# Designed miniproteins, single chains, continued (5), part 90

Each design is a single chain, and the fold is of that chain. pLDDT is the mean over its residues in the fold that is shown.

## One batch from the design tools (miniprotein)

Design m19307
Fold by ESMFold2-Fast:
Structure m19307 (fold): chain A 55 residues (1-55)
Amino acid sequence: SPWEEFLAALSEILALARQDPAAAEAALRTYLGTQDPATAEGVRRLWAGLRESLA
């Protein structure tokens, strides 16, 4: 499903963020550029929450 693909992409970016935060930010920006504005906004909010959990 599109949701499963989305969660898989975010899981990969989150795993990358623990090793290379700069590469993860670049990967996230690239991914957000391929999504519609509403999806991109949702991903940004989810990512902010995940970053908070990593701090």
Scores: mean pLDDT 75

Design m19308
Fold by ESMFold2-Fast:
Structure m19308 (fold): chain A 98 residues (1-98)
Amino acid sequence: KREEGEKLFAEGKEAYKAGDYEKAAEYFEKAAELFESVDPRSREAARALANLALAYVKLGEGEKALEAALRALEADPESVEATLALMAASVELLEQSR
């Protein structure tokens, strides 16, 4: 499961670098589900969820981004990646309300 999750996470990062944020979100969501099935309170799950939130920010999906970032903080409250994703999601929601 962890090896499968790491593979999906790597594919998500490649899609994100290519600007394919929809594909990136799909891979990060699958990776997060696999990591959460092993341990819902893990750094791997938090990282996948934080990157999912960032992909949603790029897609303009502010509410989905916020939910993913909050799930990342639930998985690892000490995650810098999750905190940055939460900030990015919050900014996206504010921009949508302007």
Scores: mean pLDDT 83

Design m19309
Fold by ESMFold2-Fast:
Structure m19309 (fold): chain A 65 residues (1-65)
Amino acid sequence: DEAEKKKRLEEAAKKANERGGVSVRVEGGTVTIRMKERSFEAELEVAMLIMLAKSLGMKEIRVEY
């Protein structure tokens, strides 16, 4: 269900934003992930968010450094 997919992604985005190493913005079918710090932990978080967005069928994933 698209509504459930969007909700799960928004929850993951909120948690990532709270941690502060990355920022995540969800707009329609597009996910934008910005890496705010150059750390191993932030790199793993970006990778996990990309995998989650792909698994949930997001049309476009943008990564910013």
Scores: mean pLDDT 77

Design m19310
Fold by ESMFold2-Fast:
Structure m19310 (fold): chain A 97 residues (1-97)
Amino acid sequence: NQEELELEIEVGVLDIRIAVDKVTTDNVLKSDKPLEEKMKAIDTAIKNLKDAQAELERLKQRAVELGLEHATRIAEDSLQRAKDAIADFEKKKKELE
């Protein structure tokens, strides 16, 4: 099914973006960079992850409307990963304060 494949590809692209943002930000936090730069990296990551979350919620709603159970499940799994990453970075931000 073309529509199911397209939704699954869009979810996959967002999963890659979430993973890249997490790895890139974690590398900044492990570096010798100034505290201000680390804080800015976390703020940028949280913003990007929230944008990805909104897009994943849109894709999940579309999958549900089309009755695509598999696409709905992968979108839900990706949403959980985005939410977990946001919570992790919000916690790390507080630890740096």
Scores: mean pLDDT 89

Design m19311
Fold by ESMFold2-Fast:
Structure m19311 (fold): chain A 63 residues (1-63)
Amino acid sequence: EERIGKVTPEQAFEALLTAIETEGFSLEEIRSMLKTLVNAGLIDEETAEKALEMVEKYLEERK
């Protein structure tokens, strides 16, 4: 894949949000997925934490 800079928390958030809206993934499934990506070295732990926080805030506002 072409590398146009690092994956930002905002980009990760948008991808996770799409997965939630299209596939119905739960927050626990999203957390598990992010942990797997961090362990694989595909994203930074800080980026994953920020993206997860944004997802949690978005879902809380949509309750």
Scores: mean pLDDT 74

Design m19312
Fold by ESMFold2-Fast:
Structure m19312 (fold): chain A 62 residues (1-62)
Amino acid sequence: AVGVAEAPAAGAGGAAASAGAAARDYNHFTQLGRPGEAVVVAPTEEAARAAVEGARKSADGS
């Protein structure tokens, strides 16, 4: 399925992305910390939807 993949903060500086990503990853990992169905957590609904669609598209690939 072809979906819209508007890049959220893809054109930003790598340094800021790296630092931010590390902090975000830690926060997301700690927020989840639950056994079961993995839920995509994102500050923006659009970002969460894009991530879910991306994952589904990868699984639906071949």
Scores: mean pLDDT 48

Design m19313
Fold by ESMFold2-Fast:
Structure m19313 (fold): chain A 98 residues (1-98)
Amino acid sequence: RVRELLEEAIELLEEAIEAAKAGDLEKAIEYARRALELASEAARLALAAGDDEVARLAERAARLTAKAIEAAKAGDLEKAIEYLEEARRLLEEALRRA
């Protein structure tokens, strides 16, 4: 369950990064919002299961994804992409530990 949420969030972050690189702000924000929701849910479920490390990584990825959405809304696509790439790396680490 947690692994499935992390895998789906990673896929959505990859799509958000591709959309941002293509200059499609609306799609980038939409994919990032969906990834944020799934990463936040994964963090909650991991915490409930006693997996503090996975919860911490997923929560940090969720915060970076929220920052990416703010950067994208401000038109700072470079910063948005950097935050999304870092969030993806954190979720990949969480998935390895899950």
Scores: mean pLDDT 88

Design m19314
Fold by ESMFold2-Fast:
Structure m19314 (fold): chain A 94 residues (1-94)
Amino acid sequence: KKQLDLDIAGGIVLIAVSIVLQTARRHASPEAVAELERVSDELAKALNAGDIDGAIQALRRLKELVEQHIPDPELRAENIRLLDNAIKLLESLK
């Protein structure tokens, strides 16, 4: 079922986002972390609703926040790569 595929993919996406949030908590300001966590909550709601397009939009917003708020270029690149892979995974379900 398409919903089961989304549930599995959503789990993988949320693990990737958890890694990104761990990086942000160590390297970004508390205000940036709060914004990343807010967008992560929007992502989880979109995934729970089966809203793939909304989930992709939330991931793109997380990517923008990582680019703005993670000062280390190597960590920034790795976190962007995780988010790009998550976007590609969700796009494969459409």
Scores: mean pLDDT 85

Design m19316
Fold by ESMFold2-Fast:
Structure m19316 (fold): chain A 64 residues (1-64)
Amino acid sequence: SPEEELEKKYEEIREELKKKVKEINEKLKKGEISPKEAAIEMAKLLAEASERYLKEKLKYKKLL
């Protein structure tokens, strides 16, 4: 159903976000990036995830 497809897309976005957050934290722990750089990367990542959620939600609404 469209609802199940939307839920699956949200789960995919959530899992990708978790993986990328982990990568940023690993770089920060290794001293490869500064706390400021990590904060900027995190902000960009959250903005991109929010855009993907909105895009999938709008696609779902068109199917109703």
Scores: mean pLDDT 84

Design m19317
Fold by ESMFold2-Fast:
Formats: structure tokens, C-alpha cells, sequence
Structure m19317 (fold): chain A 63 residues (1-63)
């Protein structure tokens, strides 16, 4: 369901953020990309999509 996709996306986003705080940028990028795909499939709000895209871009800049 859409709700399950959003929840899974949120879980991956949170895990990605935790890995980023630990300096594990490659792993964080992978989780952020998966979260973005789930958010897009769920039809998430523009604000949510912008948030995950910003997190992804900022983390990729550290690679």
C-alpha cells in the first residue's frame, strides 16, 4: 500500500541519516536512493521528495 511504501521510505531515510552521521557516506547514499524510489512510488509530497533529494545530494558531495 501507499502507507507501507511511505513507512518503509521513512525507515530507510532514518537509517541513511544514522549512517551519514557515522561517516558511512556510500552506505547512506544507497539507503537514501532506495528511500527516494519508495517515496516516488508512494506519490509522496514535494516537501518529502525535496528533503530526501537534498539529503542525497549533500551526502554524495562527501564521496
Amino acid sequence: SKEELLKKGDELHAKGSQLSLQGKYKEAVELYRRALELYEQAGASQEKLDEIRDALKATEERL
Scores: mean pLDDT 89

Design m19318
Fold by ESMFold2-Fast:
Structure m19318 (fold): chain A 72 residues (1-72)
Amino acid sequence: MKVEARLTVTLTKEENGKTYTETRTFHLPIGVDANDPEARELLERAAKGIEALAKHENPGYTVEVELEVIEL
């Protein structure tokens, strides 16, 4: 089935007893079969790349990435 991938990146930092949270969502319209292992591996690789980049750019933050695959 055709799928759309959504990546949600949550950045959390505690500083001076306060918690700061920022959420960013990326939409990746991918017209591929959700059961294709190559397509799934590509999506997981993209999610890991985004997580690594977010950690590099925000070294004081805890980074969490959530991948949601929506079947069309």
Scores: mean pLDDT 73

Design m19319
Fold by ESMFold2-Fast:
Structure m19319 (fold): chain A 60 residues (1-60)
Amino acid sequence: SKEDEFNKLKAEIDKIAETLPKEEQLRIYREVLEASELFVTDPDAAIERLKRILEEAKKL
């Protein structure tokens, strides 16, 4: 399901974020929260936003 895909992406992001400095971690958590809010109205756009967050987090 789209909810399962969103949750798997969130879990991967959370795993990377916990290794980062607190300021980066808090910024990523805020971005994920915004994507979670978007999921209610546009789950496809929310999933694409999480994929972008994940790719940016991997660069840090």
Scores: mean pLDDT 85

Design m19320
Fold by ESMFold2-Fast:
Structure m19320 (fold): chain A 60 residues (1-60)
Amino acid sequence: SEELEKLIKEIEEETKKKIEELKKLAAENPEKRDIYEEEIETLKEKTKEAIERLKEVIKK
């Protein structure tokens, strides 16, 4: 359980850093802003699904 909580936290922290990088790229490259924003949304959804699946492994 503790190992799984640590894994979830690492995934959340890594995803947050990637989102911040994409936001910076969107600011530096306005012509591709929509693409980066879409990528951020996709990343958020995939991360949420991955975390939910990990939590389901613990819960019956």
Scores: mean pLDDT 81

Design m19321
Fold by ESMFold2-Fast:
Structure m19321 (fold): chain A 74 residues (1-74)
Amino acid sequence: SIEELLEEMRELAKREKAPESVLHLIDAAETLYRQGRLDQAIRVLEELLAAARKLGNEELARLAEEAIARLREE
């Protein structure tokens, strides 16, 4: 589920000591998803993907790509 992917991303970000801005993007994406604002949630996840790539966190980037793909199917 999207909620499981977001939680996995949050746990990974905490373990890897990612910047607070990354955790903020995850929380924003979850809030938008829960509100049914799928287009806005996708945009926030794309920002998260760009941040993950800039940080060199390939696993976080992969999870963000999977979340984006699943939301685009809705």
Scores: mean pLDDT 87

Design m19322
Fold by ESMFold2-Fast:
Structure m19322 (fold): chain A 67 residues (1-67)
Amino acid sequence: ALAAVTAKVAAYLASLPPGTALTAAEIAAALSLSVPAVALALATLVNQGKVQVSSALGVPATYSLAA
């Protein structure tokens, strides 16, 4: 299940315009998945170097496709 969610999240991010950064909640809403499942998939992709995470004070972390 996690592998399928991870692949779907990666494919979705790759389909977006370059430099697009989204929260886990935005990705979950777009794919009709639960936020915890998407967050776990994003953590897996960040660990693989496929996705980068960015955070700022007072805002949720955002995720974008790594170069």
Scores: mean pLDDT 78

Design m19323
Fold by ESMFold2-Fast:
Structure m19323 (fold): chain A 74 residues (1-74)
Amino acid sequence: SALQDAIVETLALNPRPTSVAEIARALGVSPATVSRALRELEARGVVRRTPEGYVLAATDALEARLEAMQAARA
């Protein structure tokens, strides 16, 4: 769970698709560990795989972040 939350945060902070290697570097975990967690997140519809890497799909976490950003700007 903590790893999945950290991956979601990493993707939310990046405006572009992020590779497994970039996530592994950012979080200090192995690419194999990140790949397994990303498969689970993809199965849940939290992330999407693209040829360039992974992006956040529309989720409650993304909605909450968008709301927080709008509130901070207001």
Scores: mean pLDDT 74

Design m19324
Fold by ESMFold2-Fast:
Structure m19324 (fold): chain A 67 residues (1-67)
Amino acid sequence: SEEEELVEKLLEAVKNKDIEKAKEVLLELVERGFKPDPSKLSHEQLLVLAYMAEILDLPIDFEVRPV
């Protein structure tokens, strides 16, 4: 999905230490109302999302509905 591609771009930007690009990608994800499912993401992807949200003081709500 497009959101999965954005998460991949976010991880790549952080890996390349391109914080400005990482910020743009994360903002786009938040604006799209993306709620990451922890069970579908790798530990690395989850860590990057949580870390960038903390740095940018952005409210990221992970999907918490147990099914």
Scores: mean pLDDT 68

Design m19325
Fold by ESMFold2-Fast:
Order: sequence, then structure tokens, then C-alpha cells
Structure m19325 (fold): chain A 67 residues (1-67)
Amino acid sequence: MEELEEKIRKAIEGLEKAIETSDSRAVLLAALREAEELLKQAKENNLSEETIKRIEDVIKKAREKLA
């Protein structure tokens, strides 16, 4: 469980950086898709609320840039 959570945290960090540094629609769509998949996995594995909220924040930022 904690190993999966750490792996997801690293993925979130990479996605946060990609969204922060890019305005490319293709990059943002790819990041959004990846974040949505991570959110599904986090919820299915009953990960902490902190991890789930962090993924949701990434999704929100990507959506805001795509709007």
C-alpha cells in the first residue's frame, strides 16, 4: 500500500511539473488522462484522502488550462 502510494506521489509530481510548464493541448490532455487513471487506481486501492486530493488538484489544474 505505502509503496503504491509513493509511486503514485512521484507520478503526481511529474504530472504537476508537466502541467505547470506546458500550454500544449496535447501534453495537457495526456497529463489529464494519466491523472484520471491514477485517481481511479487510488480510489480502488483505498489510498489516503491526502493522495486522492492531490490527484484531484492535478486534474483540476489540467482542466483549467484546457478551458
Scores: mean pLDDT 80

Design m19326
Fold by ESMFold2-Fast:
Structure m19326 (fold): chain A 58 residues (1-58)
Amino acid sequence: SMAEEEIRRKVEEIFEETGRRAGTLDDPEERKRLAEEGRKKAEEVENEIKEKYKKKLD
């Protein structure tokens, strides 16, 4: 579906940016925190896109 494609693209963008930023950090705890933040952001974006497409069907 169009929603699935948009979610995949946006989630990939978030994880790519998170990975790039994590690669500049020397502290493994800071890298873990950044990865956790990226995961939460990806969840939020996925939910927003799902809500957007639910409204289009109504």
Scores: mean pLDDT 78

Design m19327
Fold by ESMFold2-Fast:
Structure m19327 (fold): chain A 62 residues (1-62)
Amino acid sequence: MKEAEAIAKEAEKLIEENKDLSADEINELLEEKFAERLAKLDVDSAEKATAEIHSKVNEILK
């Protein structure tokens, strides 16, 4: 898989596994876990991965 797709899939799993945490705690984990990997991607790939992560947070945690 492309790195951006891998990040998005890992983020989705992390959110699902940590649904017992608050949204703030999950967002902190996502930023800490993926910020450096996203920074190493090209702009388009980083934006797509970030958008998908935010979409998953909203969908799962509501």
Scores: mean pLDDT 75

Design m19328
Fold by ESMFold2-Fast:
Structure m19328 (fold): chain A 86 residues (1-86)
Amino acid sequence: MEVYRPNPLLLALLRKVGATKDTYTLGELLLLVREYLVKENLLDPENPSIALVSGTLLGELFGVDELDVNDVEGIAELLKKHATKV
């Protein structure tokens, strides 16, 4: 199974939602991002498939203003830019 080591900025964000390890599977990283979006109340109430991340640590890290939470592959590609395969 492929595992990834998040960069220090991503790891700091994930620790806010209970991340305790230094390496994660891609599926674990996707779940932690989902937990962050829910905990910070970032889901758009008019369209719950969109997360409004402008002005957040996640938005700054990914360089985006919004995320489509149903675009699992797109979020995975953003995560891979901020994590090293080990």
Scores: mean pLDDT 82

Design m19329
Fold by ESMFold2-Fast:
Structure m19329 (fold): chain A 60 residues (1-60)
Amino acid sequence: MVTLEAVIEDPLRLIGTALRLIGDFPEAKVSIKGNTLIVELPDDPELIEKARKELEEASA
């Protein structure tokens, strides 16, 4: 398991990104702690790369 974390200060963007990740990565466990989005993924490099890109776009 690999854990990715991103701080997203906009609450609407935080919720929207969480919902997108749940839809795009059914294998992922998505949780929110404050303004931090936490994504747990299998050790799949392709899934990790795609999830990381979505988190980077949301946190930019």
Scores: mean pLDDT 80

Design m19330
Fold by ESMFold2-Fast:
Structure m19330 (fold): chain A 100 residues (1-100)
Amino acid sequence: SVMEELEKLLEEMRRLTREAAEAARAGDTARFRELYDQLLELYKKMVELVKKNLDKMSEEERKKAHEYLDEADLLLVGVQLLGDARGVAMTLPKVPKVEV
């Protein structure tokens, strides 16, 4: 289901967020940027999946999808803040705004 796919994408984002935090602590700027790019790609996939299926979702499913996107956004913001604290943030693209 779409909800199961969103949950799997979010679980992958949580995993990559932990790896990005490790890379930032190690000062591995190249790995941190690569992991951040992967996180952005996963987030974009989640947004696209929700947009493509909005008309097929129940009200409860739409609410849960928004909760998943909110959590994903918070993970990306957290990684950006960590990158900023470690002097990496100036080279990172900003998180896109979600209008869903």
Scores: mean pLDDT 81

Design m19331
Fold by ESMFold2-Fast:
Structure m19331 (fold): chain A 59 residues (1-59)
Amino acid sequence: GPEEEARQKALEEAERLKEMIESYGGTAKITEVDEFTFRVEGEVDGKKLVADFDARDYL
């Protein structure tokens, strides 16, 4: 349904950020914070990054 499609879009955006961080020689981890939110925790060039992707933004 729409919520499943929204969760898939949020995860795809999280994966894109992870791939971008890794392409610059960094590391990244994706964590499901709750049923709607994927968190990317990354580190690149000695800098730490945190970004949340909320599936509800894609509904």
Scores: mean pLDDT 85

Design m19332
Fold by ESMFold2-Fast:
Structure m19332 (fold): chain A 97 residues (1-97)
Amino acid sequence: MEKKEKLKKEIDELQTEVDALRAQLHSRLSTLDKNKEKVSTEELAREVAAGLLISAADFYIEQAKKLLEEGKPFEEVEKYLQEARDAIATARELLAA
């Protein structure tokens, strides 16, 4: 039972990270949209890729939350949380470039 509370905390922490990355991406895209004539194709491609990874992370977090609420094996929940962590890490790398 303690493991369920730990997983809930991890879900909340990852959701906070995804929300922060989404806000950062939204701010960057707003700036790029206003300066379309000054942005490279490579820069736009990185923002799009980051957006897709943030959406994937959100999907994995929602799946982990659903599985945890349905009483599925903790291993399945942890697998989705790991996929979310990997997507978040890659999105951060793209946004830092």
Scores: mean pLDDT 82

Design m19333
Fold by ESMFold2-Fast:
Structure m19333 (fold): chain A 70 residues (1-70)
Amino acid sequence: MEVVLPESLLEAVRTLSFEEAEEYALERLKSLGYSEEEAREKLKEHNPKSPEEIVLWALEEERKALEAKL
């Protein structure tokens, strides 16, 4: 399933470095119950090519985890 960011978040993400986007993604996945190691492995598997892809991926993982609890 696809996740679309609001324009305000897209503009913020465009100013992020890869490192900042990775930090953001790791924090979100850790809040979902993943360890930092597991979150890093998932990020590496996804192999994102831009900060936008990292953030979109993290939000999509969060959405999937929340929907699975329904």
Scores: mean pLDDT 72

Design m19334
Fold by ESMFold2-Fast:
Structure m19334 (fold): chain A 62 residues (1-62)
Amino acid sequence: FKVGERVVAGRDFEGGTPDSLTIKKGDILEVLEIVDEHWVKAQLVATGEVGLVPTHLLRPAP
């Protein structure tokens, strides 16, 4: 992934920390920052919420 890319959540994820984002399968996110190989900072397009999500749950948007 790259910064500014739109991605889709491949499954539900419940954020467990104040820094993490809760997402549902099919949610559209914009990548804001690549933190490491396991985490990106992303914005949930529908709500504007920003947080960390696992990279392995994300797919490129069609």
Scores: mean pLDDT 79

Design m19335
Fold by ESMFold2-Fast:
Structure m19335 (fold): chain A 78 residues (1-78)
Amino acid sequence: GADAIAERAREEATRLGLSPLVQEKVAKAARDLYEGKGEKTLRDALSAVEYEFGEKGPEVARRLLAEIDRALAEQKAA
């Protein structure tokens, strides 16, 4: 469910070295996406990722989004 997808997103954000505050924003965005919401929370989370990584921010944000999409697909299949 939504809690499981949020935890997986938080784990991936942790693996990428994001701060705890951004990890929580990413987890919330993944939960909102699972529930069919979350465009604004996703935008806010990705902006925070881009800010922390500077020039590589957009690339890291794209990788994180792809990993969240995979987790969402896996969770829906289960």
Scores: mean pLDDT 75

Design m19336
Fold by ESMFold2-Fast:
Structure m19336 (fold): chain A 61 residues (1-61)
Amino acid sequence: EEEAKKLAIETQRELERLGVSPEEADRIALKLYLDGVNGKSLEDLKAEKERIIAEARRRRA
């Protein structure tokens, strides 16, 4: 799904900005993309992205 791909790319970039390694950010983004391909709704994907970013930010605090 095009929207899931965009969310995954955005998530990867934000994680890298927060200091997550490229390998880890890529792994997390791929999982989010696959969840979208497997039928997870855009609202659920957006919520998952926010949860992932919040967790990464919490670790950096």
Scores: mean pLDDT 80

Design m19337
Fold by ESMFold2-Fast:
Structure m19337 (fold): chain A 107 residues (1-107)
Amino acid sequence: PIREEMLATPAAPPQASVVASARALHAELVRLGERLVRGEATPGELVLADINVSFLTLLGYLEGVSAEGAAVADAWEALRRAADEAAKRAALAALRAAGEALIAAIE
């Protein structure tokens, strides 16, 4: 049996909740990136970062800002492939900026 309360489903999450989720994922991705720059990242942390990038990319697609989501993925790959300290710092800054741009685009 369907009750009235079971029919009162919200159509979509409020935008503020979507933005809060994106901010949390971005903050964790930047934290993992900082650990990678310091040579402290574990293989498990790299897998977690890949999962966070996948969620941010999917969120960008769902919110109609796929280019901003792709920029986060591109910045993460650049950080993973950076050869020296200067390149790693530049890639980490780009990753932070890409995530901030994605969050701004969905606000």
Scores: mean pLDDT 80

Design m19338
Fold by ESMFold2-Fast:
Structure m19338 (fold): chain A 62 residues (1-62)
Amino acid sequence: MKEEVLKEARERILKLIEQGKSIEEAFDETVKYLVEKYGLTPEEAMRIALEAIDELEKEGKI
């Protein structure tokens, strides 16, 4: 469901940043992944990826 998709987006963004990618690169790759895996529209995937980034920033992880 939406909570599961958000959790996976957070994990993917964090992993990509830990691998040395920028926030912008992690965002773009995560959006593409969510569209391909879950069949989300680009707009839906972008909203979820932005929410994931916001949560990670508030938690001090990025």
Scores: mean pLDDT 83

Design m19339
Fold by ESMFold2-Fast:
Structure m19339 (fold): chain A 73 residues (1-73)
Amino acid sequence: AEEEIDELARYLKEKIGPELGLTDEQIRTAARALYAAWQAGYDDEEMLRALKTVGLSDEAAEAAVKAFREYRA
């Protein structure tokens, strides 16, 4: 779990961090939320809601879900 969250956070930082001006803390929070949602079997809409609940903007949440799907493909 921790290692997988760290790996996902690294991927998100490289993929969307600079584009959206996300802090390392925001990226790690997004990675935890995405990993938890994925383990719970959430669809993309549910993942978006989870990310927005932890403070990401609509733009950042959409980008994070897209990046996560690319990471898992």
Scores: mean pLDDT 82

Design m19340
Fold by ESMFold2-Fast:
Formats: sequence, structure tokens, C-alpha cells
Structure m19340 (fold): chain A 63 residues (1-63)
Amino acid sequence: AEGDRLAQDIANEAVELAKKYGAEEAIRWAEERLDQAVSEGRLTPDQAAFALRIARREAERVA
């Protein structure tokens, strides 16, 4: 689904940001983007929560 791809793209971008700026900044960026997507109806809250969990774990591993 389109939402699943959007969630994955946000998570992947957060990992790349973590490599450059650290996990905290990357996770903050991902939270803002996912919240925006939910408010626009592009993602469900469950899809956003799942993507944020992945982004947090992967960002912490690469930072």
C-alpha cells in the first residue's frame, strides 16, 4: 500500500540522518514527519507507530 511505502521511506531517511547527525536528531525528524503524515490521512496511527519503532532501533544502531 502507498502508506506502507511512505512509512518505510521515512524510516530509511531517518537512518541516513542518524549516520550524519546522531540518533536523537534523526528520531525527532521521523516523529515530526510521521505525525504530519497521520494528520494528512496518509498513514494510520498504527503504521506511524511501527515505522517510528523501526527508525528508532536502526538509528541507534548506526549512530
Scores: mean pLDDT 82

Design m19341
Fold by ESMFold2-Fast:
Parts: sequence; structure tokens; C-alpha cells
Structure m19341 (fold): chain A 78 residues (1-78)
Amino acid sequence: SMADKAIETAERLLKEAEASEDPFEREVYLTLAYMILSLLEKNKDKLTPEQVKRIEELKARVDELYARIAPEVRAFDA
């Protein structure tokens, strides 16, 4: 399904973020992954319980990795 492909894309982006040593590249990959996951979560009524669980697990990983980027980077556009 398109949802499964989107989840796989977010998972791949998250792996790229984990592999990147550049904080800005990490932020770009994490932001793209988060946008995909957030769009899917907005339509959770159209998803299977297994897909929803995968999205929640991936979003938790994104939040964890994003917290490891300096807090100043998050506040730069505030």
C-alpha cells in the first residue's frame, strides 16, 4: 500500500539520520521523516493498528534522535 511505502521511506530516512555525523544533515533527515509520519498519523483512521504502532515507534525514535541535536539548533528560527 502507499502507507506501507511511506512508512518504509520514513524508516530509511531515520536510518540515514542515525548514520550521518553532520548535525544539519541529521536534522534534515529527521524533519523529513517526521513530516511523513505526522501526515500518516493525521489519517490514522485509514491505517491498520500495526501501521499505527509502527508510526508511533518511529516517531518516538525521531524525537529521541532530534533531542541529541543541540537545543540551539531548534531555537534558531524561534
Scores: mean pLDDT 79

Design m19342
Fold by ESMFold2-Fast:
Structure m19342 (fold): chain A 69 residues (1-69)
Amino acid sequence: SAAHEAALALYEEYLPRIVEAAKAGDFATAAALMREFARRAAEVDPELAPELSERVQREALRAYLEATD
């Protein structure tokens, strides 16, 4: 659906920005971007938004752990 495609486009836009902030240890920026993403995704596709927010959080944590390993 158009909503699904738009939500995935937001995910692809926000993910690299959130990952970069997390790798840098800039948790304030990462958290702000995660909140902004969750809000915008929920406006586009409220059913898919929670799943994409969970994916973003998992990828940010993974990137942080790999950068600090």
Scores: mean pLDDT 87

Design m19343
Fold by ESMFold2-Fast:
Structure m19343 (fold): chain A 55 residues (1-55)
Amino acid sequence: APASADEVTDVALELARALGLSPEEAGELARRLARGQGLSEEEAEEVGRRVRAAL
């Protein structure tokens, strides 16, 4: 099954912290991961916003 929006958010945050990404870079990474997991464009945008806000 594709990963949930919460799972993608958690993975993107861990990767962003490990790689020292900016909030903007982390948001784009999260969006791309969400789309790769089969989430909709709207869900991917929301995941990206949540990741940017959390950093």
Scores: mean pLDDT 81

Design m19344
Fold by ESMFold2-Fast:
Structure m19344 (fold): chain A 55 residues (1-55)
Amino acid sequence: SMEEALKQELLERIEELIKEGKYGEAVKLFMENREKLSHSQRLEVSLHFADLLLG
């Protein structure tokens, strides 16, 4: 679906920014696209983001 495609691209870009140490840019990207995601998707992405930062 379009929502799944947006979520996938967002996650991939966030992961790349985290790998580059660009945490501020990763957070900004998530925040800029937050309203395009459902409540459940936003929660899932936030948890995934936290897990990546803790790893």
Scores: mean pLDDT 74

